Designed miniproteins, single chains, continued (5). Designs and how they scored, part 19

Each design is a single chain, and the fold is of that chain. pLDDT is the mean over its residues in the fold that is shown.

## One batch from the design tools (miniprotein)

Design m16624
Fold by ESMFold2-Fast:
Structure m16624 (fold): chain A 93 residues (1-93)
Amino acid sequence: MKEELEKKQKELIEKAIKYYKEGDYVSAAKEVLEYVELALEMQELGLPVLQVDQDTADIFEDALKKADDPEIKKRMEEIEERLRKLREERAAA
């Protein structure tokens, strides 16, 4: 399962970049959200999360901003809030 989860993260990142370059921002944003949600689940299991570089992060943010889909916007807000809270808790400890 662990090796499969790491491979899944890499595939989600690559698909997000591919869809973004094709101008399919909704599909790109969905892959970004799946990656972030999987990363959050892996963090809860104490597993290492595959890191993205700044260029990839910029692509992810732009895809999410350009995706005009209410489901994506809702999931993005939920994930962003949870990630901020986790980082604040780790920084405060």
Scores: mean pLDDT 77

Design m16625
Fold by ESMFold2-Fast:
Structure m16625 (fold): chain A 84 residues (1-84)
Amino acid sequence: NEELRNKAYEKFLKMLETLKKHLKDNSSVEKAIKEVEEAKKNGKEIDLFKLLEEMLSELNEKNSWEEVSKAFRELLEEEKEKEK
C-alpha cells in the first residue's frame, strides 16, 4: 500500500528531523534521513525498523539519551495534536 508506506516514511523523517534538532552530533541521524529520502524519492521499500535500530545503537554509544528523550516528547505532543 503506497499510501501507508508514504505516511510511514513521512512520520519517520519527522522523527529523524526532530532528533537532528536536539543532537549535538547528528551524523547518524543525517545518514538515516538520507536513506529514507532516497527510498521515498525512488519508491523503494526499506526496513525502517532496522534503520532505526542501527541509528539508536550509534546514539546509545554516544550517551545521547537525554537528547533522544526530548525529541520523542516533542513528537508525541505533535501526534496527539493531529489525532484530536
Scores: mean pLDDT 74

Design m16626
Fold by ESMFold2-Fast:
Structure m16626 (fold): chain A 67 residues (1-67)
Amino acid sequence: LQKKIEEKIEELLRKKAEELANTIAYSSLENTLAYLDRLAALYPNTDKELVEKFKELLKEEMEKIKK
């Protein structure tokens, strides 16, 4: 079912966001987000909602680590 797929995608995105947040410095967050925006713009078939969701999760995980 669609809901189960969405839940699994969210779990995977959160896991990857946590791993990335632990790898990069907080000062690099803005550059990483800008890079993701650029990448999404170059590929118009990219799911914009998925990209925005990942950016939000990455911000949340970085904030948890820094505060």
Scores: mean pLDDT 70

Design m16627
Fold by ESMFold2-Fast:
Structure m16627 (fold): chain A 70 residues (1-70)
Amino acid sequence: ALKPPAKPELVELVEQLGLGKGGSAEDIAVLVEEQAAKGASAQELADALTSLGYPINQGKAQLLIDAANA
């Protein structure tokens, strides 16, 4: 089954941070929402995204977690 898209504001933030665009940004935003829902730290999210080929610092990862929890 196709998963519903992440919230548009989070997808836009992913694109603005240069991590991906279009479907790639949606996939990253979904991952961010899942990590935030699990209570992941900014460092854990940064490490997860970097391991997938999307390098990001802890400060930007915190912005993504905050947006996912908004």
Scores: mean pLDDT 77

Design m16628
Fold by ESMFold2-Fast:
Structure m16628 (fold): chain A 91 residues (1-91)
Amino acid sequence: MEKLREAAELLIRGVELIMQQRFKEGEELIEKAIKIAEEISPELGEEMRKLAKELLRIAEQGLQESLSYEEIMKRLEDLAEKWLKEVEEKL
């Protein structure tokens, strides 16, 4: 449980770094988050990878639409929190 929350926080931080054009550092954090989820179960690793793709899509779309940094981050955090709650209910 705690490790999944830590993984989701690393994932959000990784996407945030990519938005700041810190691509290498962001990608490293995203991969670390996926590995933490995979260590819990292979299925959670795959779900984390799908979440990462969706968060990156939201961030890119938000930047294209000229949304504020705060609005983009709120959308990322809301999606990650919903995902965590759904996973916690299944575990």
Scores: mean pLDDT 83

Design m16629
Fold by ESMFold2-Fast:
Structure m16629 (fold): chain A 71 residues (1-71)
Amino acid sequence: MEKEKVIEEALKVLEELNRLLGFDFYILNPEDLEQVKQALRAYLQLAERYGVPDDLIEKLRETLKKIEELL
């Protein structure tokens, strides 16, 4: 249950960033935590580069940390 919740939170954050940045980042398997981690890391770099709000950047960092803890 906790793993599924963290994955859902990660996908919601990525969806919000896709809307803000106009990108479509592909996660082939959301259960593959390594793919989710790579997507979050890529979006964190893009968010910092494009000046996305700090609150969203912090949500990205927290979500990435939670995914890394599940690996």
Scores: mean pLDDT 73

Design m16630
Fold by ESMFold2-Fast:
Structure m16630 (fold): chain A 71 residues (1-71)
Amino acid sequence: MSNEELAEAFRAQLARWRDEAIARGADPERAEALARAAEAAFTAGLAAGKPEEGIEAAMPAFEELLRLGGR
């Protein structure tokens, strides 16, 4: 999978969990900020040639977003 395909797949996943969190009553601003933070960390890792580090850096924001969505 290319960096572009990885970034698109990750963005799609974040959008689903962001929307789920908002649907469950999470603050839209907080959910949006968490999704953006996870995306920024992941894409920065991809741009640096360190996708594993990008995934690791994105995990705290992603996990919080999942928690807000009731996961």
Scores: mean pLDDT 80

Design m16631
Fold by ESMFold2-Fast:
Structure m16631 (fold): chain A 89 residues (1-89)
Amino acid sequence: MKLTPLQRRIVDTVTDSLLLSRDSETTKVLNRVLDLVPEVEDEEALRKIYELVEEALTNIKKYNSGDSSGLDRALEYAKKALELAEKAV
Protein backbone atom coordinates (compact mmCIF):
# COMPACT_ATOMS: atom_id res chain seq x y z
CA MET A 1 0.00 0.00 0.00
CA LYS A 2 1.12 3.60 -0.71
CA LEU A 3 2.29 5.40 2.45
CA THR A 4 0.78 8.78 3.37
CA PRO A 5 3.26 11.72 3.55
CA LEU A 6 3.14 11.62 7.38
CA GLN A 7 3.68 7.81 7.50
CA ARG A 8 6.64 8.29 5.07
CA ARG A 9 8.13 11.02 7.31
CA ILE A 10 7.89 8.75 10.38
CA VAL A 11 9.38 5.76 8.48
CA ASP A 12 12.33 7.93 7.34
CA THR A 13 12.93 9.20 10.92
CA VAL A 14 12.72 5.66 12.39
CA THR A 15 15.15 4.42 9.68
CA ASP A 16 17.64 7.20 10.59
CA SER A 17 17.25 6.24 14.28
CA LEU A 18 17.89 2.55 13.47
CA LEU A 19 21.07 3.42 11.51
CA LEU A 20 22.42 5.43 14.48
CA SER A 21 21.16 3.22 17.37
CA ARG A 22 23.82 1.20 19.23
CA ASP A 23 21.46 -0.19 21.89
CA SER A 24 19.83 -3.58 21.11
CA GLU A 25 16.63 -2.88 23.11
CA THR A 26 16.10 0.56 21.46
CA THR A 27 16.74 -1.03 18.02
CA LYS A 28 14.19 -3.80 18.77
CA VAL A 29 11.50 -1.28 19.84
CA LEU A 30 12.14 0.97 16.79
CA ASN A 31 11.90 -2.02 14.40
CA ARG A 32 8.44 -2.77 15.87
CA VAL A 33 7.40 0.89 15.36
CA LEU A 34 8.64 0.66 11.74
CA ASP A 35 6.46 -2.45 11.15
CA LEU A 36 3.30 -0.85 12.64
CA VAL A 37 3.40 2.72 11.26
CA PRO A 38 2.09 1.76 7.74
CA GLU A 39 -1.02 0.24 9.43
CA VAL A 40 -1.80 3.38 11.50
CA GLU A 41 -4.52 5.49 9.80
CA ASP A 42 -5.29 7.93 12.67
CA GLU A 43 -3.57 11.21 11.73
CA GLU A 44 -3.56 12.50 15.35
CA ALA A 45 -1.84 9.27 16.49
CA LEU A 46 0.68 9.58 13.60
CA ARG A 47 1.51 13.19 14.61
CA LYS A 48 2.18 12.08 18.22
CA ILE A 49 4.25 9.08 17.04
CA TYR A 50 6.29 11.44 14.82
CA GLU A 51 7.05 13.76 17.77
CA LEU A 52 8.09 10.79 19.96
CA VAL A 53 10.33 9.28 17.24
CA GLU A 54 12.00 12.70 16.66
CA GLU A 55 12.73 12.84 20.43
CA ALA A 56 14.12 9.28 20.31
CA LEU A 57 16.42 10.26 17.40
CA THR A 58 17.58 13.40 19.27
CA ASN A 59 18.47 11.30 22.34
CA ILE A 60 20.24 8.60 20.24
CA LYS A 61 22.41 11.42 18.80
CA LYS A 62 23.07 12.75 22.35
CA TYR A 63 24.15 9.28 23.53
CA ASN A 64 26.42 8.83 20.47
CA SER A 65 28.06 12.24 21.23
CA GLY A 66 28.88 11.15 24.83
CA ASP A 67 25.75 12.08 26.84
CA SER A 68 24.93 8.84 28.72
CA SER A 69 21.45 10.18 29.73
CA GLY A 70 20.42 9.93 26.06
CA LEU A 71 20.34 6.11 26.21
CA ASP A 72 17.46 5.80 28.73
CA ARG A 73 15.55 8.76 27.20
CA ALA A 74 15.81 7.34 23.65
CA LEU A 75 14.38 4.01 24.89
CA GLU A 76 11.55 5.80 26.81
CA TYR A 77 10.51 7.82 23.72
CA ALA A 78 10.76 4.75 21.44
CA LYS A 79 8.57 2.72 23.86
CA LYS A 80 5.96 5.53 24.00
CA ALA A 81 5.88 5.64 20.18
CA LEU A 82 5.39 1.83 20.07
CA GLU A 83 2.56 1.99 22.67
CA LEU A 84 0.71 4.62 20.58
CA ALA A 85 1.25 2.65 17.34
CA GLU A 86 -0.04 -0.60 18.93
CA LYS A 87 -3.18 1.20 20.24
CA ALA A 88 -3.80 2.95 16.88
CA VAL A 89 -3.66 -0.18 14.68
Scores: mean pLDDT 87

Design m16632
Fold by ESMFold2-Fast:
Structure m16632 (fold): chain A 76 residues (1-76)
Amino acid sequence: GPALSAEQAEALALVEEALARVINEDGTLTREQAIAALQAVGYSRELAQEIVDRVINEDGTVTRDQLLAEVLTRLP
């Protein structure tokens, strides 16, 4: 795929670090864990909810890779 800009790479790295602090052993997060992680890196609750709800699975969990992919589509 296309190379990330330095700003995109830094933003993605901050999200990845925040997710790593709360992620479960199976590589999933609950909706509230994912929202809290995004808020910790500066997303509003409303934007964090929009991002998570875009990728959340039927069981109410989301993977790190799903969240990172969605965040990447929203970077400038």
Scores: mean pLDDT 80

Design m16633
Fold by ESMFold2-Fast:
Structure m16633 (fold): chain A 97 residues (1-97)
Amino acid sequence: SVEVARRAADLMVELAKQGKSLVEALKTGIEEARKGGAHPAAINVLEAALYGAQGDREKAREYAVKAGLTPENADPEEAEAVRIVSEGVARAQALAG
């Protein structure tokens, strides 16, 4: 759900502000997203970011592709959830780096 995506994103950003590592913030965000039943594409965005932060570029690319939505198959709520978590990841990366 879009609300679950917002909670996961806000949690990641808050942890980064508290000085937690990007990896720790992403792992916690993924746990919140999975527990709340976030859209699979949003979870795949978070997994791609986590693998990227851990230096696993092949898995990061794989999950980024899985997170991709085609225009004709994009549910508006799923697309919004992907946007929200993507912005959350970018903000957490900026705060942690």
Scores: mean pLDDT 82

Design m16634
Fold by ESMFold2-Fast:
Structure m16634 (fold): chain A 69 residues (1-69)
Amino acid sequence: MSIDDPAFQLEVELGLELMKAGVAKAIGEPVSDEVLAGLREIAARARALGDEALAAEAEAALAAIEAER
C-alpha cells in the first residue's frame, strides 16, 4: 500500500473514526455525529472505489454505533 492510494487513505480514515468512537465509549460519552458522518462518507467512498470489504467494515461500525443511540 502507498499513502497516495485512495483505498489506503480511506483505511487510515476508518481507523481514526473507529478510534474516536472507541474512546467515546470508554469514557462514557456519546459518539459524535461527526464520527457517524465520517463513517458514512468512508463507506460511500470505499464503495465508489470498489472496495466492498472496507465499505462493509465502515457500514458495520456505523450500524453498531447507531444501534446503541
Scores: mean pLDDT 79

Design m16635
Fold by ESMFold2-Fast:
Structure m16635 (fold): chain A 89 residues (1-89)
Amino acid sequence: MSLEELLREIKRAAERALEAVKAKDSEAAKQALDEMGKAIEQLSSLDPELAAELAKLLQKALQALIAEDYETAAKYLEELIELVEKALE
């Protein structure tokens, strides 16, 4: 899988997670975060620095979701999407 394909996969998973968080659908959000985590793990072999930054945001979003802090979870997911979009430019 190419770097661009992995970044697009991470972005799609993050957008699904954000939609689920806004709907307060914890199960759908956790599923999307799991898919995103797997793609970020694959990214670590191609761009370890970017993968580390995305993993930090993913961990913060997951912790907020577990705490039922949907507003904070959404904020970290939006920051993650912005970082991926900048990497795709």
Scores: mean pLDDT 87

Design m16636
Fold by ESMFold2-Fast:
Structure m16636 (fold): chain A 69 residues (1-69)
Amino acid sequence: LKDLVLEYVAELLGESVEEVIKEVGRENAYRSARAFLLALLKGGVELSEELLKGIEEVEKEFGEPLRPS
């Protein structure tokens, strides 16, 4: 499902998944795609259950360091 997240964002950008990974690296490609989709959610855009699960898989695999408040 994490690959669906990257594919969806790459398609919106008019690029291939391979091109995005080549440009920014695999980890950064997934992290950027996740951040983009989270921005859409905050803006009130509805995402599919598969995309939401993909966001969760990216977070689980690549992590997101918690900042102390």
Scores: mean pLDDT 75

Design m16637
Fold by ESMFold2-Fast:
Structure m16637 (fold): chain A 72 residues (1-72)
Amino acid sequence: SRLERELALVEELAERAKEPATREEALRSLNWMATGSPSDEARLKAAEAIREVAPDYVPTSRYDPALVAELR
């Protein structure tokens, strides 16, 4: 289902956010999901992942069109 795919993507992005080389890109995508995902559960899980891995994170991007396409 869409929700299962969104939740799996959040888990993958959370793991990528733990690695220095992919951290910024993963956090940007997680922030997009936390603010723009159509699912309440996906938004909440993405926000929780950001708080866990980077509580002081400040978003530098407001939009990811590739992720929008993936969630449809």
Scores: mean pLDDT 72

Design m16638
Fold by ESMFold2-Fast:
Structure m16638 (fold): chain A 74 residues (1-74)
Amino acid sequence: MDELFKKLQEIASKYKEEVKRLKDETERYIRDKGLSPEEAQKLIEETEKKINELRKKARQEMYDLVEQALKEAE
């Protein structure tokens, strides 16, 4: 239980950092380039799409880990 929970937290932490990095880079780019509200919105939508892909990957890794742990439980 504890070991599985720790591994799940490590996956969650890793993807949380990746998401934060993408958001920070997008905000910085918008600011530095002086993008219009329309251009900024398009870039935000592209970043959100990348974030959704990261969330999908995180879920896949977590599902695989839980499934493996259940198969190894006797």
Scores: mean pLDDT 81

Design m16639
Fold by ESMFold2-Fast:
Structure m16639 (fold): chain A 97 residues (1-97)
Amino acid sequence: SEEEQARRAAEAAREMAARANGGDEEVAELVGEATYHIYMGLRYEKEGDLEKAIEHYRQAVEALRRAAALSTNPTLRALLTEAARLVEARRKELEEK
């Protein structure tokens, strides 16, 4: 299912963040959470459910911002900050439709 694919993507992202060694366990968990919500947001957007897509993107932005704030790895922090900016921009575009 789409939800199972989203959960698998989230777990892979969490493991990658953990391997970066600059993120603690909380950063890895937040990256996984953000990845799940991005995946679900993209799926709902494809299905035309913009309200659910916006809500998932909102949750992804919150998780990415928290992960960036907690990250001690400057490269990971910069990547998470940029990811949050891109997801937030997409959320705003959908709200203007």
Scores: mean pLDDT 83

Design m16640
Fold by ESMFold2-Fast:
Structure m16640 (fold): chain A 68 residues (1-68)
Amino acid sequence: SALEAAKEAVEAAKKGDYNKALKYAQEAFNLDPKSLEVAELLEEAAKEASGEVKERLEAAAKKMKELA
């Protein structure tokens, strides 16, 4: 599910696996692009990341909030 994918993105980001975090974030967005719960989880994943990965996760969350 989108929520499960978003949770996997958070766990991957916490472990420093940024490629996996971005893949799961993209999966979550594709499954439910209007989910505020998923957007909040992607913001949490962004807190665990830095640089370009952080910016991409924040951008995805912002886009989801705009679509909600």
Scores: mean pLDDT 83

Design m16641
Fold by ESMFold2-Fast:
Structure m16641 (fold): chain A 76 residues (1-76)
Amino acid sequence: EEKKRAEELIKTLDEVQERIKNSPDKVAERKRIREEYGEKFEELLSLYDRAVKEDGLPEEMTYEEIKEFLEKIAKE
């Protein structure tokens, strides 16, 4: 269950990262992403909050660091 969710979130994260990277207006792009991805974006934030509390990860993670964390979960 967690492994499958992590794999789905990695895919979503890659899509989100690419869109934000190519956008000059990150605020507007984040709004569009929230509207399009809805629950998946909220799940990503929830998993990130869990990682900070349970695994002692820094609160200000880069997308690359979040991706590495999700990859660890996906691999078990």
Scores: mean pLDDT 62

Design m16642
Fold by ESMFold2-Fast:
Structure m16642 (fold): chain A 65 residues (1-65)
Amino acid sequence: DALARTQALGERAAQLGADRLSELYGQPATATAEALSPDTARVTIKVGDLTLTLTLSLEQMQRGL
């Protein structure tokens, strides 16, 4: 299922981003992802008072941000 694949990739990209921000800022970070289409996901990362929302393509999710 293409949507399930995109959801999994988005969740992985979100978690990688959260882990990196958590390490960089020394604060706990949380991340969520929502597949919008087979090729696009919305990722939201929160660390401290910072909230970052990104719309990622398949290529961006595969690279890991």
Scores: mean pLDDT 81

Design m16643
Fold by ESMFold2-Fast:
Structure m16643 (fold): chain A 102 residues (1-102)
Amino acid sequence: RLEEARRNLEEIRPELIKELTEGLVKLGMPEEEAKKFAEEIVELSVEAALAAAAGDTERFEELLREVVKLAEEEARKYGLDPEKVVELAEEVVGRAVEAAQR
């Protein structure tokens, strides 16, 4: 199951990075910085999805808190609405969890 989850996550990873980058650019983040941040959030989201697939609820919650913290910090750095950046990041986590459970 974990090997299948990992394969599904690697398949969707480029799509998640692209969609999060586009969402962040629409909010006003510069494209290069949006892509860099999207890559970081997607990596954490993949780790969170694998933890969820393994039944490690504590690790999943820890990683989700880190995603929220990073999203709030990045939003403040670029003068963006923290709620909207957190929403986009949490959507990526949810999509990664869904892909891992296929």
Scores: mean pLDDT 87

Design m16644
Fold by ESMFold2-Fast:
Structure m16644 (fold): chain A 67 residues (1-67)
Amino acid sequence: GAATAAAVATATAIGNGIAGNLELMGGKAEVTVEAVGDGTAVATVKSELGTYRITVTGDGDITVEKL
């Protein structure tokens, strides 16, 4: 649905932004994005410089966690 598409797009944009920043600092970053139900999307950014999880809900709540 539109809410899931918006959440996926937002999580992807934030994940790519974090990945780009990590790459500028000399680390290679990999971004994986998945829809996890209820309009929620999760992006995971994996790098030698750190791993980050971005959760975007269908209501627009955004959480960024360093793993």
Scores: mean pLDDT 81

Design m16645
Fold by ESMFold2-Fast:
Order: C-alpha cells, then structure tokens, then sequence
Structure m16645 (fold): chain A 91 residues (1-91)
C-alpha cells in the first residue's frame, strides 16, 4: 500500500504544481477510496509524525479550490514532507 500511496501523492503534487485543483480533488478521492482500512492503518503508522502535514494538504486542497499561490506553496511543502517520509520507509 505504501508504494501505491506514494505514486498517488506524486500525481497529486503534479496536479497542484499545474494549478489543476479539479484533478487534485479527484486524486484525493482516489486516495480516499483505493485503500482498505488495514492499508490505511499501515500508511498512518508509517507516516507517524508527518500525519498532520498530510491532513493540512488535504484541508488546503478541499477547502481552498481557488487557493492563492501562498496556500498552494504551503500545501506543496506539506505534501513534500509526506512524500519524503514514505520514500524513507520504502528504501
């Protein structure tokens, strides 16, 4: 599940970099529906201390569809922290 989650987060980052909030929200929905409860628990355990950064990125994407560049940069930074943590767990 970690490798699949990482690939979805990389696609999410690409959508945000392109200011494609519609695609970003669709990817978020795919993340919400593509994992079993057991897989979600494994992902949360692997993320540990960076779970709040994932929550912030999700909040920013869903609640600020017309987000300013500053909000987008903060969401991208939070997403990078989650991506790096997953890469550490997969090496």
Amino acid sequence: PLEKFLKLLEKLKEALENNDYDTARKIMHEIDTSFTPEERKEIEKALGKVVPYLSFANYAIYNYPDASEAVKELALRALDMVIEKLKEKLK
Scores: mean pLDDT 74

Design m16646
Fold by ESMFold2-Fast:
Structure m16646 (fold): chain A 96 residues (1-96)
Amino acid sequence: DPLMVLVSIGKYVSKALETQDLQYLKKAVEILKENLPKSAVIRELDRLINMFKAIRDGKPFEGYSFKSQHKKVSDQFLDEAISYLEEERKKLKEEL
């Protein structure tokens, strides 16, 4: 069950990086919110933020297999993705 949620999220996150379209990342966050308790959603948002920061820094990220996309993703898209995820994390923390 949690593994299938993570697989679905990984597919949408991969598509967001491939297309540089924030809507796929928003879909991943919706799936998280629909399937996991708020504390688990916050942990996964932290993981995604760390992943996008690693991609921006040119570092490999384990668990999502994004090696081929690191060279093609714009800093502008990565900054927008990080800002979006940090804002979503902030909203969830204010509800706790």
Scores: mean pLDDT 78

Design m16647
Fold by ESMFold2-Fast:
Structure m16647 (fold): chain A 110 residues (1-110)
Amino acid sequence: MEIEVEATVGSAPKIARAEYKGYLLELRVIPSASGNSGTVELAAVDLKTLYRSGASVKTDASGKFALVVEGDTATLRNVETGEVLATIDLSKPLSSPEAFTTASTTVKGT
């Protein structure tokens, strides 16, 4: 499964959602008004427990971003560069009803 969102500097936040195997997956792109940096977020909510996990990444938040699900892994990537910005393992229980963690780890292509 793949969902793509395009955002530009100064635009309103963009949100895409999908259900996958009883999880609600959300991609959120929050561009900066100034063009320096924004935020891109990946979240998963277990629809049975309402427990959630998420990652928030500081980036330019402009261009195309995709939520990609392969097996039990939900991945947030920059479509133009192929950079993986955040990953959630859906094979493991989600830990809390409202937990979001800031992920600042840049994954460089292998």
Scores: mean pLDDT 71

Design m16648
Fold by ESMFold2-Fast:
Structure m16648 (fold): chain A 65 residues (1-65)
Amino acid sequence: SPEEEIARQIARLALQAFVDIMRESDAEAKAQNITDFEKMVDIMAEQAAKERKRLAAREAELRAA
C-alpha cells in the first residue's frame, strides 16, 4: 500500500541517517582528539538533531505527494 511504501522509505532514510551520524561524529571526534565519552555523546546528539529534522521534512513531503 502507499502507506507501507512511505513507511519503508522513511525506515531506509532513518537507517542511513543513523550511519551518517555515526560516521560524522567519529570523524569530528578524531579531528578534535576527543576521547571523552560525554563529549562524544554531545557530538552525536547534535548530529542526531539535524538528521531528525531532515527525516521529518522528508516524511512530510512523501505524505503530501
Scores: mean pLDDT 74

Design m16649
Fold by ESMFold2-Fast:
Structure m16649 (fold): chain A 88 residues (1-88)
Amino acid sequence: MTFEEKIKELEKRLEELDRLAAETELSPELRAEYEAAVRDARRAIEELRRILENPDTPEREKTLALVLYIAAGGEMFVVERMIERQRA
């Protein structure tokens, strides 16, 4: 999977999360978790885009961007599950 594909996956996940949050009355605590997940996902997207713009980016920086991508995906997954549980 390319870095461009990873960016598209995060953007799609954010759109899905935003839709789910808009359809649900979130508790204040869950809203804070949602806002944090959105910020982290946007940061991961920005870092991945920076690497796409610079093919000479050091391997360490590419690895750190992948860690941010994985972390953002995990946070969005947890928040999605928490929202679904609140909807039930």
Scores: mean pLDDT 84

Design m16650
Fold by ESMFold2-Fast:
Structure m16650 (fold): chain A 85 residues (1-85)
Amino acid sequence: SLASLPPRELDRLASIYFTAGAILYAGASTGVDAAQNYRDAAELFEKAAELDELSGTPEGIEWAKRSRKYAEEARAKADEVEAQA
């Protein structure tokens, strides 16, 4: 299970999820279904936060807070796009 991975591997996986979320967030409005793209970005940021929190490293805990804020911002953007539709 993910919980059995070393802290360094959890932080590395979190970085991959965060990067994927950031790419999707940045491109969300240029593709089809912008609202869904923002929601998918939020889920990726949330997964990054979960992995960083699970790592228990001081750096991971700080990165998790950032990822959660990005997830909140992505959900807010999705709601804005839906309101314009």
Scores: mean pLDDT 86

Design m16651
Fold by ESMFold2-Fast:
Structure m16651 (fold): chain A 94 residues (1-94)
Amino acid sequence: SAIARAVARMEAALAALRAARTLDDLEGVQKEIAWLALENADNPEVQAILTEAARRMTELLRQYEAGRLSFEETRARMVEVVEEALARLRELAA
């Protein structure tokens, strides 16, 4: 059930990223995934996947702030991070 809940919230995060139009939208998704990682402290494998996703998203946002990535490229790369995390979570559920 914990993995299924994490999958559902990550699917919602993916939808939010695809609809994102502002930096606040992107930061909101990163913050949600970071909170989800903290909520899964009792599931070390799930927490590790979510913590790494949040870390990678933080680095992408930092690169955006540094002018190294456009908004569109930052959003696309954050989508890739969430899709990769979803694949790993689904493997744990199998």
Scores: mean pLDDT 90

Design m16652
Fold by ESMFold2-Fast:
Structure m16652 (fold): chain A 68 residues (1-68)
Amino acid sequence: SIEDEIERFLVSLILAGKIAPEKGKAVFEILMKFLEGMPESEALKKLKELGISEEVAKELIEFVKSLL
């Protein structure tokens, strides 16, 4: 499923040290809301508020877009 692909990608970024493990659930929830129609600008803002770098936030959003 798309959810499983997003989770696997998110886990790979956590293992690479790009996302703190304790942020994983909150990041996943933002990505799910993006799939449900949240504007890209709002999703990026929420990811940055969680302490995710701009580069990683964009990488996450582009990955989700690639699944659509």
Scores: mean pLDDT 88

Design m16653
Fold by ESMFold2-Fast:
Structure m16653 (fold): chain A 80 residues (1-80)
Amino acid sequence: SISEEIIKILEKGLEEIEKTKDAKEAEEIFKKTRKEVNELMEKAEELNIEIPVEEAKKAQELYGKMLEKVDELRLKEIEE
């Protein structure tokens, strides 16, 4: 299903972000992941496919974790 593909894309993106120590690399991974998810979401909307509530919650949780990790890496790169 489209919702399962969204979850897999987000899980892979988070794993790749967790492996990097570079904020710019993490931002590029996040941007790519967000683009892929948005394309699937747009396709689901055009096909009138509703994302189940439980899968939507999991997607939001994964998205939030990715954003927090990107922000954490950016803060570590701030020079004095």
Scores: mean pLDDT 81

Design m16654
Fold by ESMFold2-Fast:
Structure m16654 (fold): chain A 59 residues (1-59)
Amino acid sequence: MNYRELAEKALKEGKKSLEVEFAGRPATIEFKEDGDKVKVILHVEGSKEGVLVDVLPKP
């Protein structure tokens, strides 16, 4: 839930990624534009696959 608020704030600032923590691990939230939407992808240290956690409208 905190990740969505952080994502919205970063998107308003035009940021393409944000460093966060997930379950005590270093992680990166990546914002990928897809048409009129932005996909929010969580990359956790030690995992090679990103997880799609949300889809937001472009700010």
Scores: mean pLDDT 72

Design m16655
Fold by ESMFold2-Fast:
Structure m16655 (fold): chain A 85 residues (1-85)
Amino acid sequence: ASDRLRQIYLEGLRRVIDAMDAGASRDEVIGIVRETEDELIKLAKEANDQGSLRLTRLLGGELIDGIRLDPELAREYLRQMVDHL
């Protein structure tokens, strides 16, 4: 992935964590994930990168499912991802 794609992904993950820490609703948190996914999809389409497009959609779906099933565990996982990116 380009440095720009990595940066946008990282910023999106930080927005999700910040929203969770602020006590945002599950639907609001999922909305932020979808906004980040849409931005990454736009960039992948502009780059004509079908692999990144498919991967972004898959990872976004898995993250949304994680937030729906166990938001506390999802938040912990996201925190670790941000710290290691």
Scores: mean pLDDT 77

Design m16656
Fold by ESMFold2-Fast:
Structure m16656 (fold): chain A 62 residues (1-62)
Amino acid sequence: EEELARHRAEADRWIAKANEYEKKAQELSGDLEKRREYIFKAADAAVEAIHHVVGAVALENE
């Protein structure tokens, strides 16, 4: 129960971070180097979110 809630909370947190980094990348369209950094940060955050989503789904569907 607590483990499922933890995975859901972490997934939401990383999804929020990915969305924030993506928005920052869009705002930095004139600065290609900084835009690239935020694109990679968004990708890393999305991967972390996927790991927690998979963990939550596995626990819910057992």
Scores: mean pLDDT 79

Design m16657
Fold by ESMFold2-Fast:
Structure m16657 (fold): chain A 61 residues (1-61)
Amino acid sequence: MENLLKMLKELIDSLRARGLSDEQILAVARNFINWALSQGALSEEEAEELLKEVEEYIASK
């Protein structure tokens, strides 16, 4: 989970640097989390916690 959160924060920073909106960045992050959940890399609980952390990170900037 911690490594996935780090990767997602780096992805968010990269997308923001490219001029994507918060809505577009959140959509990309949600798609990544859903993909990881489908691969069994995350439990549903971990996916919900990760999404919350991502939403808070995006909203903080």
Scores: mean pLDDT 80

Design m16658
Fold by ESMFold2-Fast:
Structure m16658 (fold): chain A 68 residues (1-68)
Amino acid sequence: MMTVDEIERELLRRLVEIVDSDLSEEEKRAQAEKALAEAREQLLRAGVPEDTVERIVANLRAWFEEAL
């Protein structure tokens, strides 16, 4: 099973790939939300509390919006 750090690093890697893709801004946002939702489920499975998961997801979403 992936560790919390591995899940966060993989999510960030996916978000970087989305930012660097030739997709439209709307398509990039859609792909990012899918990646964030998948990572949320993985973090919950790893036993991370819901409030901590929401903070991690919110921080990475904010990073993604700034990187666009």
Scores: mean pLDDT 84

Design m16659
Fold by ESMFold2-Fast:
Structure m16659 (fold): chain A 61 residues (1-61)
Amino acid sequence: PKPLSEEEILEIAKELNIPEEVIEGVKALLDGKARFSSEEYDKVVEALEKITKAAKEKRGL
């Protein structure tokens, strides 16, 4: 399976009504530039898991 593109992640995040601040955290994590507190990291990881699950459902996986 192809990895999720940044564009696909952003589209799904908007559909799931994920807060913009968390979406920016996901982008920073993917770029390897992020500095997170433990609480921020947990929120970003949870959002990424929700996005990944939704992406798999959209792809029929």
Scores: mean pLDDT 73

